Designed miniproteins, single chains, continued (4). Designs and how they scored, part 53

Each design is a single chain, and the fold is of that chain. pLDDT is the mean over its residues in the fold that is shown.

## One batch from the design tools (miniprotein)

Design m13821
Fold by ESMFold2-Fast:
Structure m13821 (fold): chain A 102 residues (1-102)
Amino acid sequence: DLTEVQLRIHAHSNALDAGRRLRDLAKRETDPEVRALLLEGVRLEDQIADAIAAGNIDKALALMQQAVDLYDEIISLLEEGSPAQREVQTLRDSYLQLIKEI
């Protein structure tokens, strides 16, 4: 079992990595609607990282739930089986797992 501190460190690291990956996807995206949603994801990841750093777990959990919903929307707009879709699916699945552990 992870301690609460270890879980928080893991969740913070996940948010920073997800933000970086979404920013890289946005730079490569040619569809302006999908790009805008990817950039909204970057903002959510920054907010998740800030909430975790502040020790506000309830806020972090709510933001993670918003990130899952946003990523499901992005997945629906991306080409099925594309590397970009698979990367966003991985980010979504990581938050579904974290939400269960919190």
Scores: mean pLDDT 87

Design m13822
Fold by ESMFold2-Fast:
Structure m13822 (fold): chain A 93 residues (1-93)
Amino acid sequence: MKVLLIAPKTTDPEKQKKIDEELEKAKKDLEEKRKWEVVGVRYAATEAEVEEVLEEALKKGVKPVALMPKREYLDAEESALLEHLLRLLGEIQ
């Protein structure tokens, strides 16, 4: 399975660093445990950017996968964006 990994973009550099570290771990878990190919990583800070990433994934025929970082690494707005992303991907039906 080829996947495009999507991560939230934060305004806090320290939180962004922790999200980037969890993104690297998620990429390794997908490649080593599930044996999926991560073809790229995209960051989204707005709903419009989420839609652009989903359109790119559809056009390339790859599965979009949202990174779910720990809640303490996100503020309320960033958490709402992640919940919206997961809903669009059908992960929270």
Scores: mean pLDDT 72

Design m13823
Fold by ESMFold2-Fast:
Structure m13823 (fold): chain A 112 residues (1-112)
Amino acid sequence: MKEEAIELAKKAIEYVEKAKRLVEQDPSLTPEQRENLLKMLDEAIKYLQEAIKAIEEGNFEEAVKYFERAKSLLDLAIEALKQIPGASQETIDLLEKAREYAEKAIELAKKA
C-alpha cells in the first residue's frame, strides 16, 4: 500500500535524525569527519523526502530511485563510521535500522 511505503520512509527519516544528533555529539569524530557524515545524512533525508513526494504523486519508479540513492548514502555513512576507532555503535545501529526501513520501502514501491 502507498501509505505503508510512506510510513516506512518516515521511520527511516526518524532514525537518520536520531543518528545525526549522536554524530553531532560524538567526541571520537574529527570536525572534518563530523561535517562529512552530517552532509551524507542530510542528503539521505532529502532523498527520502523526495521519495515520499514521488509516492504521493503516484510515481513509484521515481520513488524507488530516490530510496536507492538514500540507501547508498546510508551504506557509505555506516562504512565510514565502522572505520573510525571509538565511533558510537548506537549511531551505527540507528543507521542500519534506517537502511532496513528504506529497503522495505523499495520492496513495496517496486510491487506497486
Scores: mean pLDDT 88

Design m13824
Fold by ESMFold2-Fast:
Structure m13824 (fold): chain A 83 residues (1-83)
Amino acid sequence: MVELDASLSAEEQLELLRAERDREGKIYATGRIRVASQQEADEIAARLREEAAKAGDTVESRLEGPVLSVTLLSNEKAAKARA
């Protein structure tokens, strides 16, 4: 799990999530972002999903109080299963 900052770009946040994924040897990684509102959480989650989709990855998000949890899932295994 990695601590993320809401001031980072979607690309920078995804780079940190991918680095955490690789460090742990997993196909997923979870980050946490402190947010000021549900609206900010929704905007961050939407941007992360859009940016991750460019690489064929998916992002799931969950807001718990002031903390947005985001999980990056690698679709690499699904791509290989289709070959």
Scores: mean pLDDT 78

Design m13825
Fold by ESMFold2-Fast:
Structure m13825 (fold): chain A 73 residues (1-73)
Amino acid sequence: SPSSQQAQSAIDIYNRIIQDSQRRRTQPLTPQQRRRQERGRRSMSDVIRQMSTTAPDSMQPQFQQQAQRFDDI
């Protein structure tokens, strides 16, 4: 369904952000770059949490786990 496709897209974006953050941990960031990245992550976390409200029950644990992983970066 469209909602399931949108939910999967959100999870895919979330995974890309995690991978990018892990890769950038090996590279020094300026304070300005860190602040910009942090704002982007918070915004995306809010989007993922909002999308979870329309996600199928079978995907709720995955959304909760991904949101928690995102918050723990």
Scores: mean pLDDT 68

Design m13826
Fold by ESMFold2-Fast:
Structure m13826 (fold): chain A 69 residues (1-69)
Amino acid sequence: SQGEELLAALAAAPSAEAAGEIARRALEEAIARLRAEGAEEEQLAFVEEHREELLERAAEAARRYWEAR
């Protein structure tokens, strides 16, 4: 599953900072896919409004996960 692949990639990252970057890119790809696949307008509007906050939270969570691995 995509979740399992992501967690494995985060754990294998060379540093917490690298894990954060991996998570940020994965979320950016997921957002691009939502747009390409015709997600609902309300969902897209929410993501656009909170894009930078969501990316930063994903990176922070990935750094914490890497440290706790």
Scores: mean pLDDT 84

Design m13827
Fold by ESMFold2-Fast:
Structure m13827 (fold): chain A 81 residues (1-81)
Amino acid sequence: STETRTVTGPPIGPGEEGTLTAKKVKGAVSQSYSLWGEKTGLLEVVDVVTTPDTVTVRARNVGEGHVGEVQLTMTVTVTLK
């Protein structure tokens, strides 16, 4: 089966970096992510760190405008028994 997690991050000003951390589902065998929010087109993904328990996305605002609240949506796949 598949589960989706959504996490909201803080506003990111011009030239600033923000981080979004989402918890994984126990037993998840894969994960994917997307960023959604107003002006997220100004964000460049700098790094994605995956641990057994979490996924953390670091994004930089490469534009001259402020990016408001950013949502990280994760889809995780869990092996069925």
Scores: mean pLDDT 73

Design m13828
Fold by ESMFold2-Fast:
Structure m13828 (fold): chain A 100 residues (1-100)
Amino acid sequence: SLKLPSPARELVLLELVKNEEKGLTQGEISKRTGLSKSTVSKSLRYLEKMKVAEKVDGKYRLDTSEENLAMTLLVKGTLKASLESDPSLFEKLQEEVKKS
């Protein structure tokens, strides 16, 4: 089952949700989240294994394949609802990563 108990994984997913149309490189995700490239790489590998994220044309985006669509829509909806209820969620997640 999909588990998101890591602030780093949540930050990476939030950036993928924000940039769903064009996707992001690993380096762009690192710059946008403030996470190290190593942490971003580990988070992306986990999300790809769970079929939530995919790499297309050198960029990472949400996995929208038909077999994974229900999971991707659930994750996307949950993160959008979280951002709408707390616009400072991104900054809070960055601070939690710094404490870890």
Scores: mean pLDDT 73

Design m13829
Fold by ESMFold2-Fast:
Structure m13829 (fold): chain A 86 residues (1-86)
Amino acid sequence: DPRIYEEAQEKLKELQKYAEEKSKKYPSVKEELFKIVQDTEKKLKAVLSGEIKPTSLTQILDVLEGLPAKAKEEMDKLAEEAKKKE
């Protein structure tokens, strides 16, 4: 489904931008922020490739929504930690 692929790409672009903004403000956690983006991209690609058998549409949508949300939460925790030290 092209729509699911486009949504995943949009979520990844949003995470990339989020990491860039946080890394400019807190350069000490830059590598950790971009690692979260890379790990999330890898997981989303695995879902999109159909490596997970058999994946229902509902399960795909839950992963597409859940993985980016979890990544942002982890990024926020890293930024908060860096802010307390800087």
Scores: mean pLDDT 74

Design m13830
Fold by ESMFold2-Fast:
Order: C-alpha cells, then structure tokens, then sequence
Structure m13830 (fold): chain A 94 residues (1-94)
C-alpha cells in the first residue's frame, strides 16, 4: 500500500538521521518510530507485503543503529520490539 511504502521510507530516512545524531537523539527517534508503527499496527498488518516491508525496514534500522555499540542499545531494542509487535499483528490478521 502507499501508506506502507511511506512508512517504510520514513523508517529508513529517520534511521539514517539517527545514526548521524547523538545517542540521546537516536533513542528519541527510534522510540518515535516504534510508537508510530504501534499506532498504525492494524493498518500495516492488513497487507502481508506491507507488514513484511515495514518489519524488514525496522530490522535494518536496528542493525544500522547497533553499529553505535552499547550506546545504541536502547534505540536498537525499540525498533526490534516494534518489529516483533508488527509480526504478531500480521500473524493474527492472517
């Protein structure tokens, strides 16, 4: 869906910004992304292809943030928690 594509793009763009920011800003950006995914969970879970693309973007973002080492751990955890929550919602929607 167009909404899912925009969400995926937003996750990738904001993750790129987070990697270039301070640890505090990276955490805030990751938490905001996680909350955005949570608020739109049902919409994103309604289409399996959309859910998969958003989950992949969240996991990729977590991998990029993990390169910040231990100072990125909270940001990484926020994105991985959002990915797991969306995976569960998508499974329940199927």
Amino acid sequence: SEFGERMREGILRLTEAAVKSSEEQARRIAQALAEMVKLNRDTLAADPATAAAVIEALRYGAEQLSKLGEHGAEAVQALLDAARALEQAAAEAA
Scores: mean pLDDT 83

Design m13831
Fold by ESMFold2-Fast:
Order: sequence, then C-alpha cells, then structure tokens
Structure m13831 (fold): chain A 76 residues (1-76)
Amino acid sequence: PLSPEQKAQVQSLFPPVDMDYLEELAKAAAELEGVDAPSIDDVTAVTGAAIRLIGEDPELAEKLGKERKEKLKKKE
C-alpha cells in the first residue's frame, strides 16, 4: 500500500484517481503480460504499469481496475 504522501504526489501529477485503482490497474497489466506484478510500494512502477494498460486499452483498463478494486476492497 502507498503512503498518504505518495498518493497525494501521484494524484498531483496525473488526473485525480484512486491510488487503489492504480494498484489494481498495475496488477491487471502484469497479469495480461504474463509477468509478476510490480511492487505496490514502488510508485513509479505501479504508475507506469497502470499508464501503459490505460494507453493500450483504456476501456479494459478501467473495467479491470474497478473489478479488481471491488474484489479486494475492504470497504473501509
């Protein structure tokens, strides 16, 4: 999980987005490539993987990210 400071920094650089959503997008991107997921604590790796998936298939990225997030979400 990313720290609150890391989440704020990433969101200031990119359009507002849930960092848990970005984590799920990174996992989905790794799964599609058949590789292990990048370190969730590595903001650069997570963000890069998410951006790549969004760029290649934005509809799929949004769907997969939301589905993974909902599946793993603690609902606070």
Scores: mean pLDDT 60

Design m13832
Fold by ESMFold2-Fast:
Structure m13832 (fold): chain A 81 residues (1-81)
Amino acid sequence: MAESRDEVWGLLDEMAAVFRAYEEGRISREEALERLEELISKVKDPEVRKAFEEAVERFLAGEPLADVLTALAKELQAILD
């Protein structure tokens, strides 16, 4: 079932916080992956979950955080009416 807009943006904020903590060296790659997997596991909408999973893959591939978050936000806007 579809997530509410507020719930989805809340999850995006939490994911962004994990990405920043990893880039700042405050958590390991393994810890970042565990936290991201936990966040994604809470997503009910398959399309929203896929968008988050793709954002994680782009970030881990070394894409700039700003670009990853911008692309994810655009995908979420397209999914959420």
Scores: mean pLDDT 79

Design m13833
Fold by ESMFold2-Fast:
Structure m13833 (fold): chain A 100 residues (1-100)
Amino acid sequence: EKEKRKEMLEKIFKDAEEAVKNNTKLVLSDEQYEVLKEFIDKLEEKGVFKIDNYDRENLETFAQLLVEAEKYVEKRLKEGKLTDKQIKTWEEIRKIFDEM
């Protein structure tokens, strides 16, 4: 059950990465929407991140933004240009993802 949710979440972010690369729109299935919403709800519960709008289109946009943020964080982390707060926020996001 947990394993299926994590696999679905990983697929969502792979699809989001491809959408960003091709400048196309990410489209989620109903099952993918539920899994992504659960992940975002956990981020909000932990006080890591807040989303004002849970509409499907907004969650699809959020998935694409997270993919772009990951690339930005990885680049800036290698350059030593991230603040301790930014690093801790990203580590907490990754931890919540791993606990899905």
Scores: mean pLDDT 76

Design m13834
Fold by ESMFold2-Fast:
Structure m13834 (fold): chain A 94 residues (1-94)
Amino acid sequence: AAEKTAELLTRAYELAIERLREAEGPLPEELKKLLDEEVPKVVAKLEAQGFTELAEALRRFVELAKRTALEDVERAVREAVAEVLPEAEKAAEE
């Protein structure tokens, strides 16, 4: 169950990054605000469930995303997605 949560979050980030590929330059301010609001909540829940490593990875991802061009953010997300996408895709298909 908890692993499915991590997989769904990864898929959500992939979809967000794909939409941002239409944007040029650094991440839009609206997305930076969204990350600042939502990520701390997700990190807190992951830590409460014992996924401290995933919570730390997410925290670092967001920090880098705010400083980094979209292509580098996409690379980081793509690596994470490649590891969990098969399970996330299977879960989405029921």
Scores: mean pLDDT 62

Design m13835
Fold by ESMFold2-Fast:
Structure m13835 (fold): chain A 62 residues (1-62)
Amino acid sequence: TTDQLKQQLNKAANKLIEASSKGDKKEVEKYSKELRDAMKGLGASPEQIEQAIQSLIDHGKS
């Protein structure tokens, strides 16, 4: 459902920021995939997905 996808999105986004801040490449790849899958399920474009992933990774590194 849309609500389940939104929950997955929020969880994946938070975990991606955490993984990025720790420099854990495997977790960054894992949560980037989970975020991509959730955003794709919500109808986001490929461009929107990649921009969101990059923004979260950059935020974690700040």
Scores: mean pLDDT 84

Design m13836
Fold by ESMFold2-Fast:
Structure m13836 (fold): chain A 92 residues (1-92)
Amino acid sequence: EEEALKKIEEIYKEAKKEIDKAAKSENTAEEIQKAMDEASKKLAEIAKKSSKAAELAQKKFEDLAELAGDELNKKREEEEAKAAAEAAKKAL
C-alpha cells in the first residue's frame, strides 16, 4: 500500500522535527516523551492497514527511539559537565 507507506514517512519526518524542538526546550525529557507518544499513536494506526505498513512503522519508531535517546544523552552530559564546573568552583 503506497499511500500507507508514504503516510509513515510523513509521520517520521514530523516526529523528527518535534524531537529536534523538544531537545531545545526547557523540559527536554518531557517534550521528547510527548513527541514519541504522538508518533507511536499515529504509527500504530497506520500499521493496522497492512503487514508492510506495520514493518515500516516499527522500523521508523526504532529510528525515532534511537534519535530521542541520543538527544537525552547529550542533555545529560551537558548537565553533568555544568555540575562538575560548579563543584570545581567550590573547591577553589
Scores: mean pLDDT 79

Design m13837
Fold by ESMFold2-Fast:
Structure m13837 (fold): chain A 83 residues (1-83)
Amino acid sequence: DAAYAAVMAVADAEPDAAIRNRTTTAINNGIKTESLVDTLNNILATLDFQIQQAEILRDHARVAELRADRDLVRRMLAAALAT
Protein backbone atom coordinates (compact mmCIF):
# COMPACT_ATOMS: atom_id res chain seq x y z
CA ASP A 1 0.00 0.00 0.00
CA ALA A 2 1.59 3.27 -1.19
CA ALA A 3 -0.09 5.38 1.51
CA TYR A 4 1.05 3.05 4.31
CA ALA A 5 4.62 3.03 2.89
CA ALA A 6 4.63 6.86 2.79
CA VAL A 7 3.40 7.04 6.42
CA MET A 8 6.08 4.56 7.59
CA ALA A 9 8.79 6.51 5.71
CA VAL A 10 7.77 9.62 7.72
CA ALA A 11 7.94 7.52 10.92
CA ASP A 12 11.40 6.16 10.01
CA ALA A 13 12.68 9.76 9.64
CA GLU A 14 11.68 10.50 13.29
CA PRO A 15 14.93 10.44 15.35
CA ASP A 16 13.16 9.86 18.70
CA ALA A 17 12.55 6.10 18.96
CA ALA A 18 9.93 6.51 21.73
CA ILE A 19 7.82 8.90 19.59
CA ARG A 20 8.28 6.65 16.53
CA ASN A 21 7.33 3.46 18.45
CA ARG A 22 4.25 4.98 20.15
CA THR A 23 2.84 6.39 16.88
CA THR A 24 3.56 3.31 14.72
CA THR A 25 2.08 0.97 17.37
CA ALA A 26 -1.12 3.07 17.50
CA ILE A 27 -1.36 3.08 13.67
CA ASN A 28 -0.79 -0.69 13.36
CA ASN A 29 -3.50 -1.34 15.98
CA GLY A 30 -5.99 1.06 14.34
CA ILE A 31 -5.64 -0.24 10.77
CA LYS A 32 -6.78 -3.72 11.93
CA THR A 33 -10.37 -2.34 12.14
CA GLU A 34 -10.43 0.92 10.08
CA SER A 35 -8.76 2.70 7.15
CA LEU A 36 -5.32 4.30 7.47
CA VAL A 37 -6.74 7.86 7.17
CA ASP A 38 -9.49 7.14 9.74
CA THR A 39 -6.85 5.65 12.07
CA LEU A 40 -4.64 8.76 11.76
CA ASN A 41 -7.61 11.10 12.36
CA ASN A 42 -8.69 9.05 15.43
CA ILE A 43 -5.12 9.13 16.84
CA LEU A 44 -5.06 12.94 16.36
CA ALA A 45 -8.43 13.30 18.17
CA THR A 46 -7.11 11.14 21.05
CA LEU A 47 -3.87 13.18 21.26
CA ASP A 48 -5.83 16.48 21.28
CA PHE A 49 -7.93 15.15 24.19
CA GLN A 50 -4.83 13.93 26.07
CA ILE A 51 -3.06 17.29 25.54
CA GLN A 52 -6.10 19.13 26.97
CA GLN A 53 -6.12 16.83 30.03
CA ALA A 54 -2.34 17.24 30.57
CA GLU A 55 -2.72 21.05 30.31
CA ILE A 56 -5.49 20.98 32.98
CA LEU A 57 -3.15 18.93 35.22
CA ARG A 58 -0.31 21.42 34.46
CA ASP A 59 1.92 18.52 33.40
CA HIS A 60 4.20 20.53 31.09
CA ALA A 61 6.51 17.57 30.31
CA ARG A 62 3.53 15.42 29.27
CA VAL A 63 2.11 18.26 27.11
CA ALA A 64 5.48 18.53 25.30
CA GLU A 65 5.63 14.74 24.67
CA LEU A 66 2.03 14.61 23.38
CA ARG A 67 2.59 17.63 21.11
CA ALA A 68 5.66 15.89 19.63
CA ASP A 69 3.54 12.76 18.98
CA ARG A 70 0.81 14.96 17.42
CA ASP A 71 3.31 16.76 15.15
CA LEU A 72 4.59 13.41 13.82
CA VAL A 73 1.03 12.07 13.27
CA ARG A 74 0.08 15.31 11.43
CA ARG A 75 3.06 14.78 9.06
CA MET A 76 2.01 11.14 8.61
CA LEU A 77 -1.57 12.19 7.73
CA ALA A 78 -0.25 14.74 5.21
CA ALA A 79 1.91 12.01 3.59
CA ALA A 80 -1.07 9.59 3.40
CA LEU A 81 -3.30 12.25 1.78
CA ALA A 82 -0.55 13.22 -0.72
CA THR A 83 -0.41 9.63 -2.04
Scores: mean pLDDT 90

Design m13838
Fold by ESMFold2-Fast:
Structure m13838 (fold): chain A 69 residues (1-69)
Amino acid sequence: HMEELERKAFEKVLDTLIKEGEEAVQDWKDFLERAKELADKNNSETARKAKERIDEQLKYLDELVEKKK
């Protein structure tokens, strides 16, 4: 499980990426989408948990992008 400190660090990184521009945010999204696709090929409990975390991060990233419009 992600710790509160890890989540805050992730949010700080995303805030910086959004300030740097949409291209950086899109690159980060592409990375997360690829990671989710790789996890989808694995039926382990670890892969399932990874997919859930990636989905949460993608949703949060989308919310941050919307706020910056």
Scores: mean pLDDT 70

Design m13839
Fold by ESMFold2-Fast:
Structure m13839 (fold): chain A 65 residues (1-65)
Amino acid sequence: MSLALADATANAIGYGLRGVEEGKPEEAKKKAIEFARSLGLDDETAEQLADTGIAIAKRIEENSK
């Protein structure tokens, strides 16, 4: 994985965890996409990473309850 992809993935999960906890997953997705784009990733890749990060965050929150 490229450094940008690894960084974007880690941050997508981090934003997702905060967004799910705050009840704002859509806002978290937007922040994750903006961060991925700042690293030079295209919109499609940024959206896929953000969606994956939020899905992982929701699963973590669900399993913690």
Scores: mean pLDDT 77

Design m13840
Fold by ESMFold2-Fast:
Structure m13840 (fold): chain A 67 residues (1-67)
Amino acid sequence: MKTTVIETVINSSLTEEEIKKGVEQSLAEEGLEVESIEIKVDEEKNEITVTVTLKNGDVIVYKIKKT
């Protein structure tokens, strides 16, 4: 079981739904099977945390900062 943390910056025009779809598409293209996705939005700080749990038990945390 691995936990991976990915920090990234994106343009502030993307919505929560667009970010979720982008993450799901990226993982599907890599052949990764997703068990669950949790999104936490901090609109005041323009920060989004996406926590992905894969079916193999690995966890990927995307810490996204909007500019």
Scores: mean pLDDT 74

Design m13841
Fold by ESMFold2-Fast:
Structure m13841 (fold): chain A 90 residues (1-90)
Amino acid sequence: MELAKETIEIAEETKKLAEEILKKGKETGSKGDPSILKQAEELIKQSDEIIKQTKEAIKNNSDESIYKKLLEEAKKLLEKAKEMRKKAGI
């Protein structure tokens, strides 16, 4: 339960950071760096997928090993989002 909760929270944080990067890139009128904007959209999609997989794992009463894998994937995406936020100057 706790691992699943942490995974969802981290994935939601990653999604919020990616949405902020995407919003800033669009609002600055520079059309942003196309690679950064594309990566931000991919992070949103990947975060949604982790949330979906974690909820499905809860529904199916999956083993702790599944939650640990999802948590590790979520943490990796969060680190990527933080690096992109830094590059975006947010």
Scores: mean pLDDT 79

Design m13842
Fold by ESMFold2-Fast:
Structure m13842 (fold): chain A 82 residues (1-82)
Amino acid sequence: MKPITIKIYETEEKTDPEEAGKEAEKKTKEALEADGATVEIKVGKEAVGYAINAVLKVLESASEEVRKSAVKNLEIIEVEAP
């Protein structure tokens, strides 16, 4: 399996934490099953923790090598307002 890179973009928009978690889980599972490519998730500041927890929960079911690689490549990127 290819290593994956997960980027969580912290935006000024408010996001429902439960929806953020579901989206993060879905995208992470799809990346692990399909191509192991870069996963990009855009969430409001209040939902960042939910997105991270959802990602980590999915990665716990992956192989040890993939899990360690994905965690090292997890990035939280704050999107600057213009």
Scores: mean pLDDT 66

Design m13843
Fold by ESMFold2-Fast:
Structure m13843 (fold): chain A 93 residues (1-93)
Amino acid sequence: SKIDEIINFVKEELEKISQLTDLEEFRKALDELMQKVFEYAKKLPKDEQIKLIDEVINLLKEAVEQFRDVNPEKAEYLEYKIKLLEDYKKLIE
């Protein structure tokens, strides 16, 4: 599935980004990943866009749980990205 390929890509990139020690580099890399997610999403049918966005939100929520107690600033930025994805989902529903 095209969606499964994109989800695997996002998961691998998020794991790499999560290892970045510099907060500014983390934020920039996460911004670039989110841009790619939106570029992939807009090429998919509406139902598949929603499914992709939901799966990415779940991956980001898992990352928030990992960082909440150890790096609150990373967790906060991830939560900000989750909100942007949730807002986008509402616009296309």
Scores: mean pLDDT 88

Design m13844
Fold by ESMFold2-Fast:
Structure m13844 (fold): chain A 72 residues (1-72)
Amino acid sequence: SLEEALQELIAALRESPDPRELAAARELEKVLAAGDLEGARRMLESMLRDFPDSPHRPLVERALAEVDRELA
């Protein structure tokens, strides 16, 4: 589900030693609290560009797919 995919991604980003990924987790939480799914989609797309070598890339891709399903 979208909720499960996003919670798993946020948890993984919070365990990251990269401060940019910690900042991304906080911004994702704010966008989700606002219910801004279009904003969440744009943020997840930028994360795929900004963190191409991240071990969390599969979680970002899964979260993006779930957001895209909700917006369809």
Scores: mean pLDDT 80

Design m13845
Fold by ESMFold2-Fast:
Structure m13845 (fold): chain A 106 residues (1-106)
Amino acid sequence: MKKAAVLVFGDSENIDEAAKRLEEKAKELGYEVIDVFVLPEAAKHIDPETLEASDEGIELAVEALRRMAEKGADAIVVPDSPGAKRLVEEAKRRAGLDIPVIYIDI
């Protein structure tokens, strides 16, 4: 069975809903969800106008990605949003990881 870790971020109003939906979609795709990391206060870590990630946000994502890889995740499941893509790709580069990332829009 393929193992996935889920990484979500958003504002406090929508973060729980996003996490729940992403977990359901990962399971629908045949993944066992082994870890869920929630990045709260997305606006603090990702500028909503420029979509630029803060250094602190990138460092938190690096730690999450390393933890997920150590737990044996075969893939990382992330919301298909421009901010998520920018944050995760920068974190993946800094972590030196080649773990596949799956972006889910639905």
Scores: mean pLDDT 75

Design m13846
Fold by ESMFold2-Fast:
Structure m13846 (fold): chain A 99 residues (1-99)
Amino acid sequence: HMPSQDEINLAMLEIALAIAIKYAEKMSLEDLRRTGELVARLINQITDPALKDRALDLVFETVERIRELAGEEKAEVFYQAVLDAVTDPEVKARLEARL
């Protein structure tokens, strides 16, 4: 079975989040903002609600992991960049509810 575009977008999201975790301590605030914007663009391309829910769970897990490894400011900058760049009102509301 060939993966759907939504499945490919989720896989690309997982890779981007893994890179953010691995390099969080070495990334500048600008690097984290750009990574958050990239993550948001991938979320915006996912149409399946179940895969969107999985993407959001991964974002929350990644924010917490960045906080543990690289501190609060880097975690907040990454999270805010995702929130600011997502276009789906339901996704945005779920992100805002965690603030």
Scores: mean pLDDT 87

Design m13847
Fold by ESMFold2-Fast:
Structure m13847 (fold): chain A 67 residues (1-67)
Amino acid sequence: SMSLAEALELAGLSREYEEALRAVLAEIPPGHVVYEEVRRAIADRLGLPAEHLPAVAGAVLAWALSR
């Protein structure tokens, strides 16, 4: 299975996002992880520029689905 850090590296993103993303993911209910739920949670909690949100949300979804 892929770690969150590995998913971020594969997406070309900094490992510095890992700690912040773990806090956001803790608030997403266990079950189906869907792109729009992840993207919304990241937007609401991290305040990232809109242009970076798809890449970050995609990396998180890839990690979640690799478990």
Scores: mean pLDDT 66

Design m13848
Fold by ESMFold2-Fast:
Structure m13848 (fold): chain A 74 residues (1-74)
Amino acid sequence: SREEVVEEFRRQLAELEALLRAAGVPDEEIARILAYYRELFETILRELSDEEAREVWDAIFAAERAYIAAHMAA
């Protein structure tokens, strides 16, 4: 359901925030990154089905975790 997709997104976004903070990213930059992904998620929900939105967002989040591990972890 859309509610489940939104709940999963919020959980994944909170995990991303924790990872960025642990990596030493400044709060101002974290806020900008999170705002970007909130807007992107809203766009995805407008254009795609709940199932498609979940799959696309899971892929985006997986890519972001990989990027943080490769480029932001010292």
Scores: mean pLDDT 79

Design m13849
Fold by ESMFold2-Fast:
Structure m13849 (fold): chain A 56 residues (1-56)
Amino acid sequence: DMARREDERLAAAKAELKAQGLTIQPSRVGAIMATRELGISEKDLEAALGDGSSML
């Protein structure tokens, strides 16, 4: 269950990065999962990824 949730989150995060035309990196995928755990909106997520500098 937990592992499946994690895999699904990873797949969703990668799909979002792909849709946004951003680079899919392990560190960035992990950061996306962390932001979702914190309850950050997709807008905040995209802003952080757009900078691509301070995020893990």
Scores: mean pLDDT 60

Design m13850
Fold by ESMFold2-Fast:
Structure m13850 (fold): chain A 81 residues (1-81)
Amino acid sequence: SSQNQQIVDVMIQWYRSRGMNNQADQLQQMNNQSPSDAVNWIAQDLGISINDVFQMSSAMINNDSQTMQQIMTKISQNKQS
């Protein structure tokens, strides 16, 4: 539970940095009620796996640019198809 809350908090900051404030606000509300549902929603929204969401959050915390680039490529490919 606490791990999912931390992951979602990192993702909320990412959404806000991208100007996606409505999605960030929705995620903040979901995280307060069901962090697991928030993680699942992010995975569906970005078209990536739950494991990819965990890796993305970890990469942002650790400034792992290589992992971030790999995940961003997956997101962009899913948005362009």
Scores: mean pLDDT 85

Design m13851
Fold by ESMFold2-Fast:
Structure m13851 (fold): chain A 78 residues (1-78)
Amino acid sequence: LEEIKEEALKKAEDLPEAVQNVFRMALNTALEKAKAGASVEEIRRILDAAAEQTKVLGGEESGKKVKEIADEFAERVA
């Protein structure tokens, strides 16, 4: 739920602000979709798109870290 989102954002707090902003928006969208009964596959698609975007903005390390945190988030909302 919202607490899981806050934990994910805290894990990303060392990343560039632009990366954090993209990730926060993706987590908000994923959380709303999860509340509406979306599949784990749909949630993962949203978060994977955000990981690719953050890779462009903050480099490969940022994208990899966002992907890692996003996968943990998806598992916890499943």
Scores: mean pLDDT 82

Design m13852
Fold by ESMFold2-Fast:
Structure m13852 (fold): chain A 81 residues (1-81)
Amino acid sequence: SKEDIQKAIDLLKQKKYKEALEVIKKLADEYDPSKAKSPWDVVQGGPFQRALDLVEKAEKGDEEAAKEAIGILNGILSNLK
């Protein structure tokens, strides 16, 4: 949902990477192309998986990966409006 995407962005800005990872993991699973209910779900699945990989790197100390993940999530959120 839009609320879950915004929550993930807010957690990343607070450097709560572990909590952000849990939210993004749920989003990535929901928008998995193999579980797609529409062409839109397929389009969003890839960006969520990329954001998940970036947040895993951020948890290991890559703060630039956290910024890139925030950018991806903001892009998805804008497209849902």
Scores: mean pLDDT 73

Design m13853
Fold by ESMFold2-Fast:
Parts: C-alpha cells; sequence; structure tokens
Structure m13853 (fold): chain A 75 residues (1-75)
C-alpha cells in the first residue's frame, strides 16, 4: 500500500531528526492505512513502534517502524 509506505518512511525520517510530534502523526496514520489495507503484520509493528516511542525508546521505535515498512513493501 503506497499510503502505508509513504507514512512509514516519513515517520522514520522524523524519528531520525528527533521530531517526535511529526513521527507520532505519521506512524499513527501508517497504522490506520495498514489496518484499512489488511496488512496485519504492518499494523502490529507500527503499533509497537508507537509504544516504544511513548516510552522514550526512539531506537526501538525506529526498529519496529522499519519492520512495519518491510511488511508493507510485500503488498
Amino acid sequence: SDKVIEHLKKGIEALKRGDVASARRHLARAAQEANKAGIDDAVEHVQLALVHLAGGDVEGAIEHAKKGLEEAEKF
């Protein structure tokens, strides 16, 4: 799904810049679009990225966002 991939890439870029607010918006949108597309593995990884980000674990958020991107790219 193009929208899932777009928002995940933008979310990962925001995480790398330390723009937590932008990262949260893009990751939340990626989760919504992945859920609409039925890409359950991408939904799970994006939700884990949001949990890690809420806990202040930016590195863990990037890891899970990248896994979500890998799953979205299979579709």
Scores: mean pLDDT 88

Design m13854
Fold by ESMFold2-Fast:
Structure m13854 (fold): chain A 55 residues (1-55)
Amino acid sequence: EEEFEKRLEEVEKIAKELIKGGEYISPTMKDFANVVAEQLLKKERERIEKEREER
């Protein structure tokens, strides 16, 4: 629940940043949402992986 809400908020933040620097993202809203979600997931995965590696 809480984790899901945090992810949603993070997605919005990433979307705003992408819009500012990636004005070239012209596909439909769904495509944009997918890009944002993928970036968020990648970031989260890297964070977890890094923590594991540090172990």
Scores: mean pLDDT 65

Design m13855
Fold by ESMFold2-Fast:
Structure m13855 (fold): chain A 91 residues (1-91)
Amino acid sequence: SKYQEAAEKIAKGLETLERAANEPVSDSVVRKALRDIADGVEALKPLLPEEQYNKLLEEVIAKLEAIRPKLPSPEIQAEVDRLIEWLRSQL
C-alpha cells in the first residue's frame, strides 16, 4: 500500500541516520536518508487524519533532534536542521 511504502521510507531513513551516528556512513547515503524521510512524510499527508499526521511529525522531529548532535559533520547537521524546520512548517 502507499501508506506502507511511505512508512518504510521514514523508518529506513531514520535507521540510516541512527547508523550514521554510530559508524562511518557516506554523505550521499545520509542525504538519501533525509530525502526518503521527507518523501515519506509528504506521501503520508493525504493518507492520514490531521491529528495522526501531526503526531507522526512530532515523533520524527523528536528522533531527528536526538540524532543531530551525534552526526559527524556540521554540513550534515545543518541539513538535518533544514529537514526539522520543514517538518515544523507542516504542523
Scores: mean pLDDT 88

